# Ledger of designs, part 79: designed miniproteins, single chains, continued (5)

Each design is a single chain, and the fold is of that chain. pLDDT is the mean over its residues in the fold that is shown.

## One batch from the design tools (miniprotein)

Design m18897
Fold by ESMFold2-Fast:
Structure m18897 (fold): chain A 90 residues (1-90)
Amino acid sequence: LEELVKQLEEKLEELRKLLEDESAKPEDVANTLREINRLLEKLSKEGPEEFEKLKEEVAELAGRASRKFPNDEEVQEAADEIERIVIRHL
């Protein structure tokens, strides 16, 4: 569990850096969002308490990525997937 939380936190930090980088490619943002999605789904099963604490931060960063790349279909799809996971677990 601790390792899973650490991996998710590291990917959230990677996403924050990409969102602050003017040269960041939408492909890199979409790939990072997909990795976050995978880790978030696993965390919802293995650590529901930790999932509850991190889900709002994940949703906020996914929303920022969606706003930064509003016309990139892969970023929009990956951000939507994260929103579905968050909504599913209330």
Scores: mean pLDDT 82

Design m18898
Fold by ESMFold2-Fast:
Structure m18898 (fold): chain A 100 residues (1-100)
Amino acid sequence: MLTKEDELDIYEALGLIADAVGNFRAAVKSYEKAIKLAKELGVSPERLAELYFNLGRAYEGLGDYEKAIEWYRKAIELAPDSPLAPEARENLQRAEEKLK
């Protein structure tokens, strides 16, 4: 029987693989499942922010810049001092520029 921790790791890995091959819709679905499990497990804000950032990147890949902006903002708000935060801010600015 898979644990919730095992399922989280699997969905995160599936999301990363889907993103890497350009299957952004599959990446979104996998990251949404990973985020649900991460919240149920009470993972660190830093790990949850990484999942939010990855979901934002997947939405950006789909051309859904409004959703990408939403998730990048959530990632930054949750972990503003994380090593990932500078990249999330850069991606946020890029996505905002696409809506002008």
Scores: mean pLDDT 88

Design m18899
Fold by ESMFold2-Fast:
Structure m18899 (fold): chain A 107 residues (1-107)
Amino acid sequence: EPELEAAIDEAGRAMAETFVEQAKKAGDTLSDEAIELVREAGREVARGAHLYVTRKDRQGAAEEFRHSAELFEKAAEIAKKEGNDKTAQFLRDWAEAVRAEADRLAA
């Protein structure tokens, strides 16, 4: 629905902005490719949260969080290849946390 998709898009944008700012503070610069992956990962986190909180769908939320973790892992790999090692580690740590939440919801 339009309102839900707008909220999901905003969450993705906020996630991308947060990681861009953290990268700058670390002395790193994220590529547009890495930023797009973080934006999509943030959209999946928001969709998962909606499924869990609003729809009471634990399995659906777990699937969205797992997909989000995979996108953060891809962003981390790109950041590492670009020499942004600190940001790559932040993205990996975040991916691990999101995957752990997915596993908790699937249990």
Scores: mean pLDDT 88

Design m18901
Fold by ESMFold2-Fast:
Structure m18901 (fold): chain A 70 residues (1-70)
Amino acid sequence: ELEKLKEEFFKLLEKYLSEEVVEKVKELFEKSKDIPEITKKVAELMKKEKVPTEVRNELMTILSKIAEKS
């Protein structure tokens, strides 16, 4: 389910990113339906915040599943 995937995504994000950055990502999902654009912006934010590569790969996998369901 899309909502379950979004919850898993944000739960994992909250462990590695500040509340302010997580809120920014939530706003991206709410304001845009262009999932490829959202995915690109989220990937850049994760790099900027120095999220470990393994965790970034897991988050990107969840985003890909969200894109398939959207």
Scores: mean pLDDT 77

Design m18902
Fold by ESMFold2-Fast:
Structure m18902 (fold): chain A 57 residues (1-57)
Amino acid sequence: SAELRRRIAELERQIAEMRKKIEELRKRGDEVAVKVGEAELARLEAELARLKAELAG
C-alpha cells in the first residue's frame, strides 16, 4: 500500500539520522549514550524489517 511505503521511507530516514547521531556521540566519547542509541537503532531496524516483510507479503 502507499501508506505502508510512506511509513517505510520515513523509518529509513529516522534510521539514517540515528546513525549520524550515534557517530557524533562516539566522537564525544559518551559510551553510555552510544549504547542507548544503538539499542534504539536496533529497534528501528527491526520495525523496518517487519514493515518490509508486510509489504512483500
Scores: mean pLDDT 87

Design m18903
Fold by ESMFold2-Fast:
Structure m18903 (fold): chain A 83 residues (1-83)
Amino acid sequence: MLEEAKKLTEEEVEKLREEIRKLLPEYAKILREKEGRNVTEEELKELLDIKLEEANKESGEVGERLVLLKALEELKKYIEEAK
C-alpha cells in the first residue's frame, strides 16, 4: 500500500479518483437498501474529501494517495460482498 502510493503518477491518481467516483453511487444504494442509511453519493464524496484533507494535513500527498487506495479496495470489497 505505502509503496504503491509512492509510485503513483498524477495520471494514475486521476484514474483512481475516477474509479472511486464510479463506485460511489452503487455504494450509496447498498447503504440505503441494506443498512437503511439515508446517504447520497454527494455526501459520500464530502466524507471522502474530509478524509483526504485530514490525511494531507498529517502525511501530505502520500497520505492522500493511501486514503484513495484504501477507499477503492474497501468500496470494491463491500460492493462484491453485498451482491
Scores: mean pLDDT 78

Design m18905
Fold by ESMFold2-Fast:
Structure m18905 (fold): chain A 69 residues (1-69)
Amino acid sequence: SHHVEEAKRLLEEALKLPDSTARAAAHEILELLDQGRVEEAIEALERALKADLSPEAKELFRRALEALK
């Protein structure tokens, strides 16, 4: 089952990071989750994890992805 609220909480933490790439990705993924587009949010998380992210952002995105799977 998808734990959407846990994923949203983790992505909101990513918005507080100094990592602009992570903040942009977190914004996009939160919009997808707010629209109920969970499969697209998972795809966006997987793409973001392939990008050059800070270690803190990678951990938050990894945990968000696990919550949605």
Scores: mean pLDDT 86

Design m18906
Fold by ESMFold2-Fast:
Structure m18906 (fold): chain A 93 residues (1-93)
Amino acid sequence: MLEEARKRIEELAEEAKELAKKKDIEGAVEKMEEMVRLAEEARDLELMELALEKLMEVMKLIDKYAPDAPVSLVARMVGLLLRLVGAIEDLRL
């Protein structure tokens, strides 16, 4: 289960990066949302930390390729970041 989740998170991150390079920011955000959901469902600290690292990498690419991305999509990305940080902190308690 955890190995399948890790592989899918890595696959989703690569798909999101390719979509970001194509300036399909909505598609990239949708892949990021699925990645965060999988990490949260797994309730595994290492997978959540991996998802956070991948989320930040994709956000950096979006900033590079689409610096004028709509505020609504930026808000969704920030929301995902806050969700993962909160989930990681909750698991540490």
Scores: mean pLDDT 84

Design m18907
Fold by ESMFold2-Fast:
Structure m18907 (fold): chain A 85 residues (1-85)
Amino acid sequence: SELRRRAEELREQAKELRRQAIELGAQAGLYLMRGQSLALYDPERAEELRKEYFEKAEELDKQAEEALEKAKAAEAEAERLEEEL
C-alpha cells in the first residue's frame, strides 16, 4: 500500500527529528553546565564567556524544540495516513 509506505517514511523522519532534538537538548545542557560552572581568573571575562554559553544553550534549546515540533507533525500525519488504510 502506498499509504502504508508514506506513513512508514514519516515515522522514520519523526524518529530522526526526535533523535536530533535529544542531541540538541544534550548540547544545550552542556553549554548551560559550562556557563554555570565557569571559574576564571578574570571575573569580567568570566561573565562575558558565561553570557556566550547561556546564549548558545538557549539557541540550541530553541532548535531542539523546533525539531520536536516537526517530529510531532510528522507523527500526526503518519497516524492520519494509517487511518486511511
Scores: mean pLDDT 84

Design m18908
Fold by ESMFold2-Fast:
Structure m18908 (fold): chain A 90 residues (1-90)
Amino acid sequence: REAIEHIEKAIEALKKGNLDEAEKYVDQARKALRKMEPDDPAVGPAEEAINAVRKALQAKKAGNQSLADKYIKTAEEHLQRAREALDAAE
């Protein structure tokens, strides 16, 4: 649950242009993800969401807003899958 919450905050910070805050939440999400059971169906989607946020951060730093927006959308889609998997497993 903590991993999903940190990913949400990372996406929110990224949308607001707060790149340092987004990087902090990505690091927290990765640490929380390592505490999850390896066979938890939410792990895969959460990892994909984190990877998409990292790509969006790189695009933002490069000044490519269109690419950043694409990766933010991808991160939100993977985050939704992670939430659905978590809710199904409780």
Scores: mean pLDDT 79

Design m18909
Fold by ESMFold2-Fast:
Structure m18909 (fold): chain A 61 residues (1-61)
Amino acid sequence: SQEEQIAQLEQQKQQRIFDAAREVMEEGNGVLTAEMLEELQRRIAEIQAEYQRQVQQIQQS
């Protein structure tokens, strides 16, 4: 169902956001600067936009 597909995408989105945060923290050697936080926010926004487009595509089907 569309609901199941959307739920799966939501789970994948959350996992990718977690992975992005983890990667930024690893690059910063465990320290999050203002610049790194801004980069993380940018990456999260891109992930959210990508999954919102996928959800919209499913809803249009």
Scores: mean pLDDT 81

Design m18910
Fold by ESMFold2-Fast:
Structure m18910 (fold): chain A 86 residues (1-86)
Amino acid sequence: MSEEDLLAETLVALAAMTVAIAKRILENQDFSEETKKEIKTLIEKARQLVEEARALLPHLSPEVRAQVERDIAWIEKEIEEIEKKL
């Protein structure tokens, strides 16, 4: 595994965890204006991590690239679902 492979997998894992936290807050917390701002901040951070991982795609090994592309697609879908509920 190259440093780029490891970095891309790490960025995607962090984005996935960030989205999972946002989704959990959305589903299990009382909806306040402060909570909405927190969720929006988490989604923005997740998008930033996804874009950093996407920039690495041309430099990744084929197996890692395929996995990162699948993970990015899943994260983007989760973000869209969260935004529809805000």
Scores: mean pLDDT 85

Design m18911
Fold by ESMFold2-Fast:
Structure m18911 (fold): chain A 79 residues (1-79)
Amino acid sequence: ANEELIAEVRRAAREAVAALREALATGDWAPLRAAGERLEAVAARALAAVAGDPAALAALLAVMRELLEELRALAEAAA
C-alpha cells in the first residue's frame, strides 16, 4: 500500500522538472523552489514508509533515478 506514496513522489518530481524548465526559460525560480520543497517533503515521507519493503524501495529509487537523469539532460541542454 506504498504505491500511492510512490505515485505522489513521481507526480511531485514531474512538477519539479516542469518548474525547472520554466525557470531556465524565464528566470523565475519561485515555482521551482515551491516544487522542490514539496518533492523533498513527499520523498522523505515515502522513504520512511518503504524502508522495510525492498520492492517498494526499489520502485522509489527508480523514480529518483529517472528524475536525476531528466535533470542531467536539462543541465546539458542549458550548457
Scores: mean pLDDT 82

Design m18912
Fold by ESMFold2-Fast:
Structure m18912 (fold): chain A 68 residues (1-68)
Amino acid sequence: SWQELYQKGLEAEKNGDYKKAGEYYRQAAKLAPTDEQKRELSIKSAQAYAKAGDLQEAARYGKILSDL
């Protein structure tokens, strides 16, 4: 479920693996049932990728948010 992916993202952040956290939040956003949840998870994904130094992937989700 998207909730399981979200929990995996939180665990990855706790372990300092921001790239993995971004990937899990990205996958959770795809499965989330509402636009509000998709938006929140996409923001978390972008923030995690930015912390990992993956600015290209962070920017990708910034664009998705502008289209919601």
Scores: mean pLDDT 78

Design m18913
Fold by ESMFold2-Fast:
Structure m18913 (fold): chain A 59 residues (1-59)
Amino acid sequence: SEEDKLRQELMQKLVEANEEAVAQRTGDRAHTAALAEELGKKGLELVKEYQKKLEELRA
């Protein structure tokens, strides 16, 4: 379904965001904490975009 496609797109984007964060990780705790915070913010924005597209699909 179109909803399944949107869910798969969200999952793919979340995986890509996580992979990018992992690639940037160092042994520095402050740097790792900053990456975790940015990943969290990005994840929330991706979920918001998914919800908006889902609402548009149901309209």
Scores: mean pLDDT 78

Design m18914
Fold by ESMFold2-Fast:
Structure m18914 (fold): chain A 81 residues (1-81)
Amino acid sequence: IDPELAAEIDVATHLLAGAVWLVVGDRAYKRGDKETALEAYQKALEHFRRALELAQQHGLEDSARVAQEGIDEAEKKIKEL
């Protein structure tokens, strides 16, 4: 497949995975399960960091911004635990 399209799919996949893990973490936190919330937010952070790396490597400026926002949100949620 087209290398640029492959990169866009990889970035989108990691952004989606990061968003899903934030939701998992938020639900765990609401239940008082801080340990599960921490693990989920850390997984979200890993996915957003990978998305940022790939987006920067391929010049995907909008995706890089979204990934950075995801990193900032995940880090904030971890600090609030």
Scores: mean pLDDT 89

Design m18915
Fold by ESMFold2-Fast:
Structure m18915 (fold): chain A 62 residues (1-62)
Amino acid sequence: MDAKIDQANEASLKAIEALEEGDYKKALEYIDKVIEIAKELGSEEGAKAAEEAKKKLEEKYG
């Protein structure tokens, strides 16, 4: 598999794990990585979903 796809999937899983643990700062960091990789891969859906999640968490938890 392409290494960037693996990176994006791993970052997504880590973001979910952090959210489950209530570690919003850690989740935001992983979401930021997902956004970066999704944009590089041309995944508009992935980038937008991650950006929305980041925006919501930043507004709620700062």
Scores: mean pLDDT 77

Design m18916
Fold by ESMFold2-Fast:
Structure m18916 (fold): chain A 64 residues (1-64)
Amino acid sequence: MNSEIALEALRLYEEGRWEEAVALLESTGTEAGRRAAEALREAAETGNVALAVAAALLLVAEDV
């Protein structure tokens, strides 16, 4: 389930809808979702795509 949310959040971020991606991650109510949301905010502020990828990997790790 978290992997599907991670992929959707990355897609929203790619489309320039990073605020929607952050809201989606926060809506999970999980600690992994909160950490991923923080990483996406930082990625949006700095333009660091590696942080967005790291956020997705954190959610996938919680699924496995």
Scores: mean pLDDT 72

Design m18917
Fold by ESMFold2-Fast:
Structure m18917 (fold): chain A 97 residues (1-97)
Amino acid sequence: MEEYEYKVEIEVLGSFTLDGETYNTILIKAETYEVAKKLAEELNKKNPNNIVIGVSEEGKIYITEGIAAVYRVKEVETGVGDEIKFDFELLRELTLE
């Protein structure tokens, strides 16, 4: 990611394969929800397989949608400081436009 004037932290949490597509899970920490959301949406726009989690200092969370399917986060564990664990379930009743 290019340098931004915003105070942000960017972490690649990992990659996973789902339905033959490889997805990247990326964490962005920013001062405000609006900045976190904007940067998450831009990163997802550049590669739709980038599932980006934006977190503000206020603890507000924004998650981008996957390109091929909508996934529900079933469990969110926010660790002390830095550990976020997610469980994704395919919502077969929902379709992406």
Scores: mean pLDDT 58

Design m18918
Fold by ESMFold2-Fast:
Structure m18918 (fold): chain A 88 residues (1-88)
Amino acid sequence: MTKTATLEVETKSGRKVRVTITVNPDGSVEVEVEADPADKRPLTQEEMGEVIVAAARFAKEEFGVDGTEVMNAIYRAVAALNARLRAA
């Protein structure tokens, strides 16, 4: 059955990022990452790293999911957010 949970990450720089992880009945993992809409600057490399680490830990703790597919989903979501912020 589909499971969804949301994590709010605050980076050392004070940047707030919301991570939503969905695990589908087939075991596929979907990750969405959103920044505070008032702060439209792209994430730094350090901020991206902090979000990726926090999201990976959260996925393991909440759903018991880890490994390459989960990490790829997290990397894609963070990269997609940063691309959207650069385009805004």
Scores: mean pLDDT 80

Design m18919
Fold by ESMFold2-Fast:
Structure m18919 (fold): chain A 80 residues (1-80)
Amino acid sequence: SIEEELERLAEELLRLAREAEELIKSDPERARELVEEGRRLAERIRELLRANPETPVSLRFLALVAIGAVTAVETMLKRL
């Protein structure tokens, strides 16, 4: 289902953001690679949300939190 796919993608995006955050100081190049991967996944999530406006509020919230997490890590990397 679309809900199951969105949940899986949001969870994957959160995992990527957490992994990238952990690597900011030790391996910033790898962290940037993960952020780029996360940006591509975030685009896919945004497309699915636009195509499915009836997506439950809780799942939309999770997806937006995941997208925000990647953006936060990207911002932190720019301050190195």
Scores: mean pLDDT 87

Design m18920
Fold by ESMFold2-Fast:
Structure m18920 (fold): chain A 65 residues (1-65)
Amino acid sequence: GKELYEVVSLPETVRLVAEADLGLTLEPGDIVELLGVVNDERVLVRYKGKEIVLPKSWLRFVGRE
């Protein structure tokens, strides 16, 4: 099953960097699928068909499919 996490907070500058790097808009309340752990601070997630690395501190576990 898929593990789902909610984006709980984003600094405005980090949103702009994420958009510039990936052509993606990330907003608080968005749901991402956990794919793996990169290190203690960062995780690999899938968002809208793209695989991206995000800080774990931005995310809150919400459930499984």
Scores: mean pLDDT 75

Design m18921
Fold by ESMFold2-Fast:
Structure m18921 (fold): chain A 73 residues (1-73)
Amino acid sequence: EKEKEIKFYENMSKAAQLTAEHERRRAERLEELSKKLGPIYQEEVDRHRRAAEQATELANKYNKKAEELKKSL
């Protein structure tokens, strides 16, 4: 059962990392558009950067949970 929980949190961590990567790439593309078309895209850039940060924090949280469970074997 605990092995299954460890695997669950490891998978959740990896999913959150993938989300963070997608959000960072979207922010980068929107930032380039903001430079060409003006600050109308800056709010969208900030939103996606914040989402990437939140996803990174979530990935770290799940990874720590998996590590705690591994220590209990």
Scores: mean pLDDT 82

Design m18922
Fold by ESMFold2-Fast:
Structure m18922 (fold): chain A 57 residues (1-57)
Amino acid sequence: KEKKKEELVKKGVELAKQGVDPEESAGIAAREAYREGFSLSEVAEVGKKSLEAAEKV
């Protein structure tokens, strides 16, 4: 599960590099985590990490 969460965070960063707003890219990554069956706390973790990583782009 940890590798999948890292992949989702990387996908958010990739979207930010393509010009998507960091908050929007983090939201997309979080929605993908929810679709993959992660818990609500894990979805929140993916969203937070994706936002932090996307803001550094």
Scores: mean pLDDT 78

Design m18923
Fold by ESMFold2-Fast:
Structure m18923 (fold): chain A 75 residues (1-75)
Amino acid sequence: VTPEQAAEIDVEALLTAGAIYYALGKKYNDPEAFKKAIEVFKRAEELANQAGFSDLAETARKMREDAEKELKKLE
């Protein structure tokens, strides 16, 4: 695969992992799951920005903001 294709696969994998943690956080009101989702989405956003995938970076940022909002509700 090209470096660009590898980066896209990595970003998509991170978005999927983040979404799983986010879903677990919502289902179980688990702040640790939301914290993991936030960390994973931050990494996805960083990699997407480095690769020039602006749409994926925007998706990762929005998912991170949603996870942060949900975590704050559990304060």
Scores: mean pLDDT 86

Design m18924
Fold by ESMFold2-Fast:
Structure m18924 (fold): chain A 60 residues (1-60)
Amino acid sequence: MVKKALEEGRELAEKSKDEEVRKRALEELKIAEELAKDPEKEVAAAILAIGTIEDIRLEE
């Protein structure tokens, strides 16, 4: 699940017309990707990635 959320988040961030939204989203997704490297933090990583996707959609 987390890998799919990270991929979707990256695609949305890269296609964002607002450069500030894109920068914030990409930085947040980098944090989520780092968390996903720890199996015990995978749920937290997924929640962060989903939150980033929702933030992009609300700003666009």
Scores: mean pLDDT 76

Design m18925
Fold by ESMFold2-Fast:
Structure m18925 (fold): chain A 73 residues (1-73)
Amino acid sequence: EEELVELAGRVLQLLAERGNGARLSAREIAEALGVSQSAVSRALAYLASQGFLTRVRDGDRTLYELAFEVRPD
């Protein structure tokens, strides 16, 4: 659980570093952070459940982006 929270923070930092519109797959995040895709998938599920990430379909891929960076009107 602590490792999950730490990885979740790393995922958020990576997306923030790539910019507010950045979209990455679980595989790309796993490769960038040097962790297993299964661990990243758990962190992504946790972050999505907390409302921090939005899932986006891109053809045959699922991408993730920051949800809380959406600018209000």
Scores: mean pLDDT 75

Design m18926
Fold by ESMFold2-Fast:
Structure m18926 (fold): chain A 92 residues (1-92)
Amino acid sequence: SNEELAEEMKRSIENSEKMLEEIIKEAKEKGDEELLKKLEELRKKFEELKKKMEEYLKEGKYKEAMHENIHAEAIATLAVMLYTSWLKENPL
């Protein structure tokens, strides 16, 4: 149902947001300014996409909301990949 789809999208966005927050917290502890700047840019893009998803859901535009949701999830995944790549190049 459309209500179940909206709940799934909300849950996936909340999970992605939590993941992004943890990565940014870890990056702050590492003290790399370039890494942190890139992650904060991705966070800003994530928040813009999340807002668009929420606006489409209010309008009953589930297909458009789903497209924004998929985009937001991709941005969170990109942040994980960026942080993981940085850790590989900057071992303890």
Scores: mean pLDDT 87

Design m18927
Fold by ESMFold2-Fast:
Structure m18927 (fold): chain A 71 residues (1-71)
Amino acid sequence: SQIQELLNQSHDYFSQSRLNEGRALRLEQQMRDSGDDSPEVRQEIDRLRQESDRNRQQSQDLLNQANQLRS
């Protein structure tokens, strides 16, 4: 089913988004706990959050496509 394929892809992107958000949160916690306030760590957190946002947007687009195909 085309709908099921789109839903599966949407779920994969959503999972990737959650993984990247989790990595960002872990780095933020490590930064707070260790006092590692380096610009490099902050840039990595920002990159992970941007990647998470992109994956979430792709997931939502695929979900919307699946919804449009629902009869």
Scores: mean pLDDT 87

Design m18928
Fold by ESMFold2-Fast:
Structure m18928 (fold): chain A 123 residues (1-123)
Amino acid sequence: MPSPLELFNELNTIAGEMFLEMKRLVKEGEPFEKIKEIISRGNREITAKVEQALNDGVSPKIIHLVLDMTLQSLQQQSEDEVKRARREQLPEEEIRRLEEVLNYAIKSFQQTAKEMKENADRA
């Protein structure tokens, strides 16, 4: 059975890899639809890890805690990235595109986390 810290580290690794690939695709000028595919893949990987943890007997309370911690980490990384882009004086249009992608990623994770929490509470 993974510890809460081990589970958080696994989810944070998946979220971090998704974030790095998202940033690369934004920089390369890839279409938003392609970036949405990467976000969806990351959310599926996180969901699979949470479902495995529930099957291994991790409590719903721990699942809620780890999902909240992962969301906070993703929100902080997103804020830091926008601040970095503004500090580096990237074109305003590029900053707006970055904010749009990051906001979509956060909202998508919030929805997925809500569904995972509801599933955990039914277990």
Scores: mean pLDDT 85

Design m18929
Fold by ESMFold2-Fast:
Structure m18929 (fold): chain A 68 residues (1-68)
Amino acid sequence: LQAQIQAVLAQLKALVAQLQALKKQLAAAKAAGDKAKAAALEKQIAALQEQIKALVAQLDALKAQLAA
């Protein structure tokens, strides 16, 4: 269980880093007026946010399993 919690935390950290990188690219695309690139990046960000949400739910479930 401890190893599973650590694995989920590591995955969350990696996904949050990817999300920050995509948000920077989105800001640059919007500043450049590149609507097509901005739309593609928004879809990638939305998909990544759903993955983060799923991992947060998994982390909460693992923490609940630790409760006596």
Scores: mean pLDDT 82

Design m18930
Fold by ESMFold2-Fast:
Structure m18930 (fold): chain A 78 residues (1-78)
Amino acid sequence: MGVEASLREVVEHLAGDAPYLTARGEVRELSGEELVQRAVKVLERAAAEKEARGDLAGAAAVRAAAERIRALAAELKA
């Protein structure tokens, strides 16, 4: 459940910031590893924002979600 909420947050940030678009607004093909790296960076930014607001527990949860995404990506790659 927590992972689903974190993934939704990542998708929301990706849609808002359009990090998957090129400089011309074109969608390029991203590898699974590139998508995971981008998702992890978005989650790390969200964790830093939570820490800035004093939500240390929320920041820790978001970082744990990022590590879980990395682990799942490694399993899928195998």
Scores: mean pLDDT 63

Design m18931
Fold by ESMFold2-Fast:
Structure m18931 (fold): chain A 83 residues (1-83)
Amino acid sequence: AAPSEEELEEKLARFRELLEAQGVPEKVIEAYLLGLKAQHYAARGDHERALRLAEEALRLLREAGEISEEEAERALEEVRAHL
C-alpha cells in the first residue's frame, strides 16, 4: 500500500535533506518534491491533483532554467498519457 500523508511528508523531508547535501538549488528541490507528490497522488488514483502538481513542478524547473519550455510541454504530455 502507498504510504500515509505523514509518511509521505517524512519521506519528502528526507529527500530534501539529500538534495540540499548535494548542492541542488532550492527551486529545483521544490520541483522534485512536487514531482514525488504527483507520483504519490497518481498511485492513489487522484489523477487531477497529480497532474496539477506535475505541471507546477515543470513550471519551477523551467523558471530555474533546468529545462526548456518545449521539454516541459513534452514531459507534461507524458504525465497525462500515464494517468
Scores: mean pLDDT 81

Design m18932
Fold by ESMFold2-Fast:
Structure m18932 (fold): chain A 65 residues (1-65)
Amino acid sequence: DLVAQAEAAVKANPDSALAHYALGLAYMRAGEPEKAVEWFEKALKLNPDNEEIRKGLEEARRLAG
């Protein structure tokens, strides 16, 4: 249910890099790294200097192939 909570956060704050990052993390925990890549990429576009988002994206890409 972390995915549903994170989706609600993105809907409430569509320009929030942290909300998009949280949804990426939720998909990683759900075993959906390919979806996590999409949301981490969106988060990084909103905050390109964030090291945590970059690391999350690298890990998600590694797991997705």
Scores: mean pLDDT 86

Design m18933
Fold by ESMFold2-Fast:
Structure m18933 (fold): chain A 58 residues (1-58)
Amino acid sequence: SPREVERQIAIEQARQMGLTTDRLLQARKAGASQEELDKIVKEGKEETKKRVAELRAA
């Protein structure tokens, strides 16, 4: 149902945010540049959009 899909989307968005945050923390510890950190955020947003689109298409 649409309500169940929206719930799954919210869960997936939270999971993707956690993954991006962990990747950012590891990159900062490794001395990553601001450009590298910005790329990690951009990649995380793109992956989240893709996963949300897959959930809506199912």
Scores: mean pLDDT 87

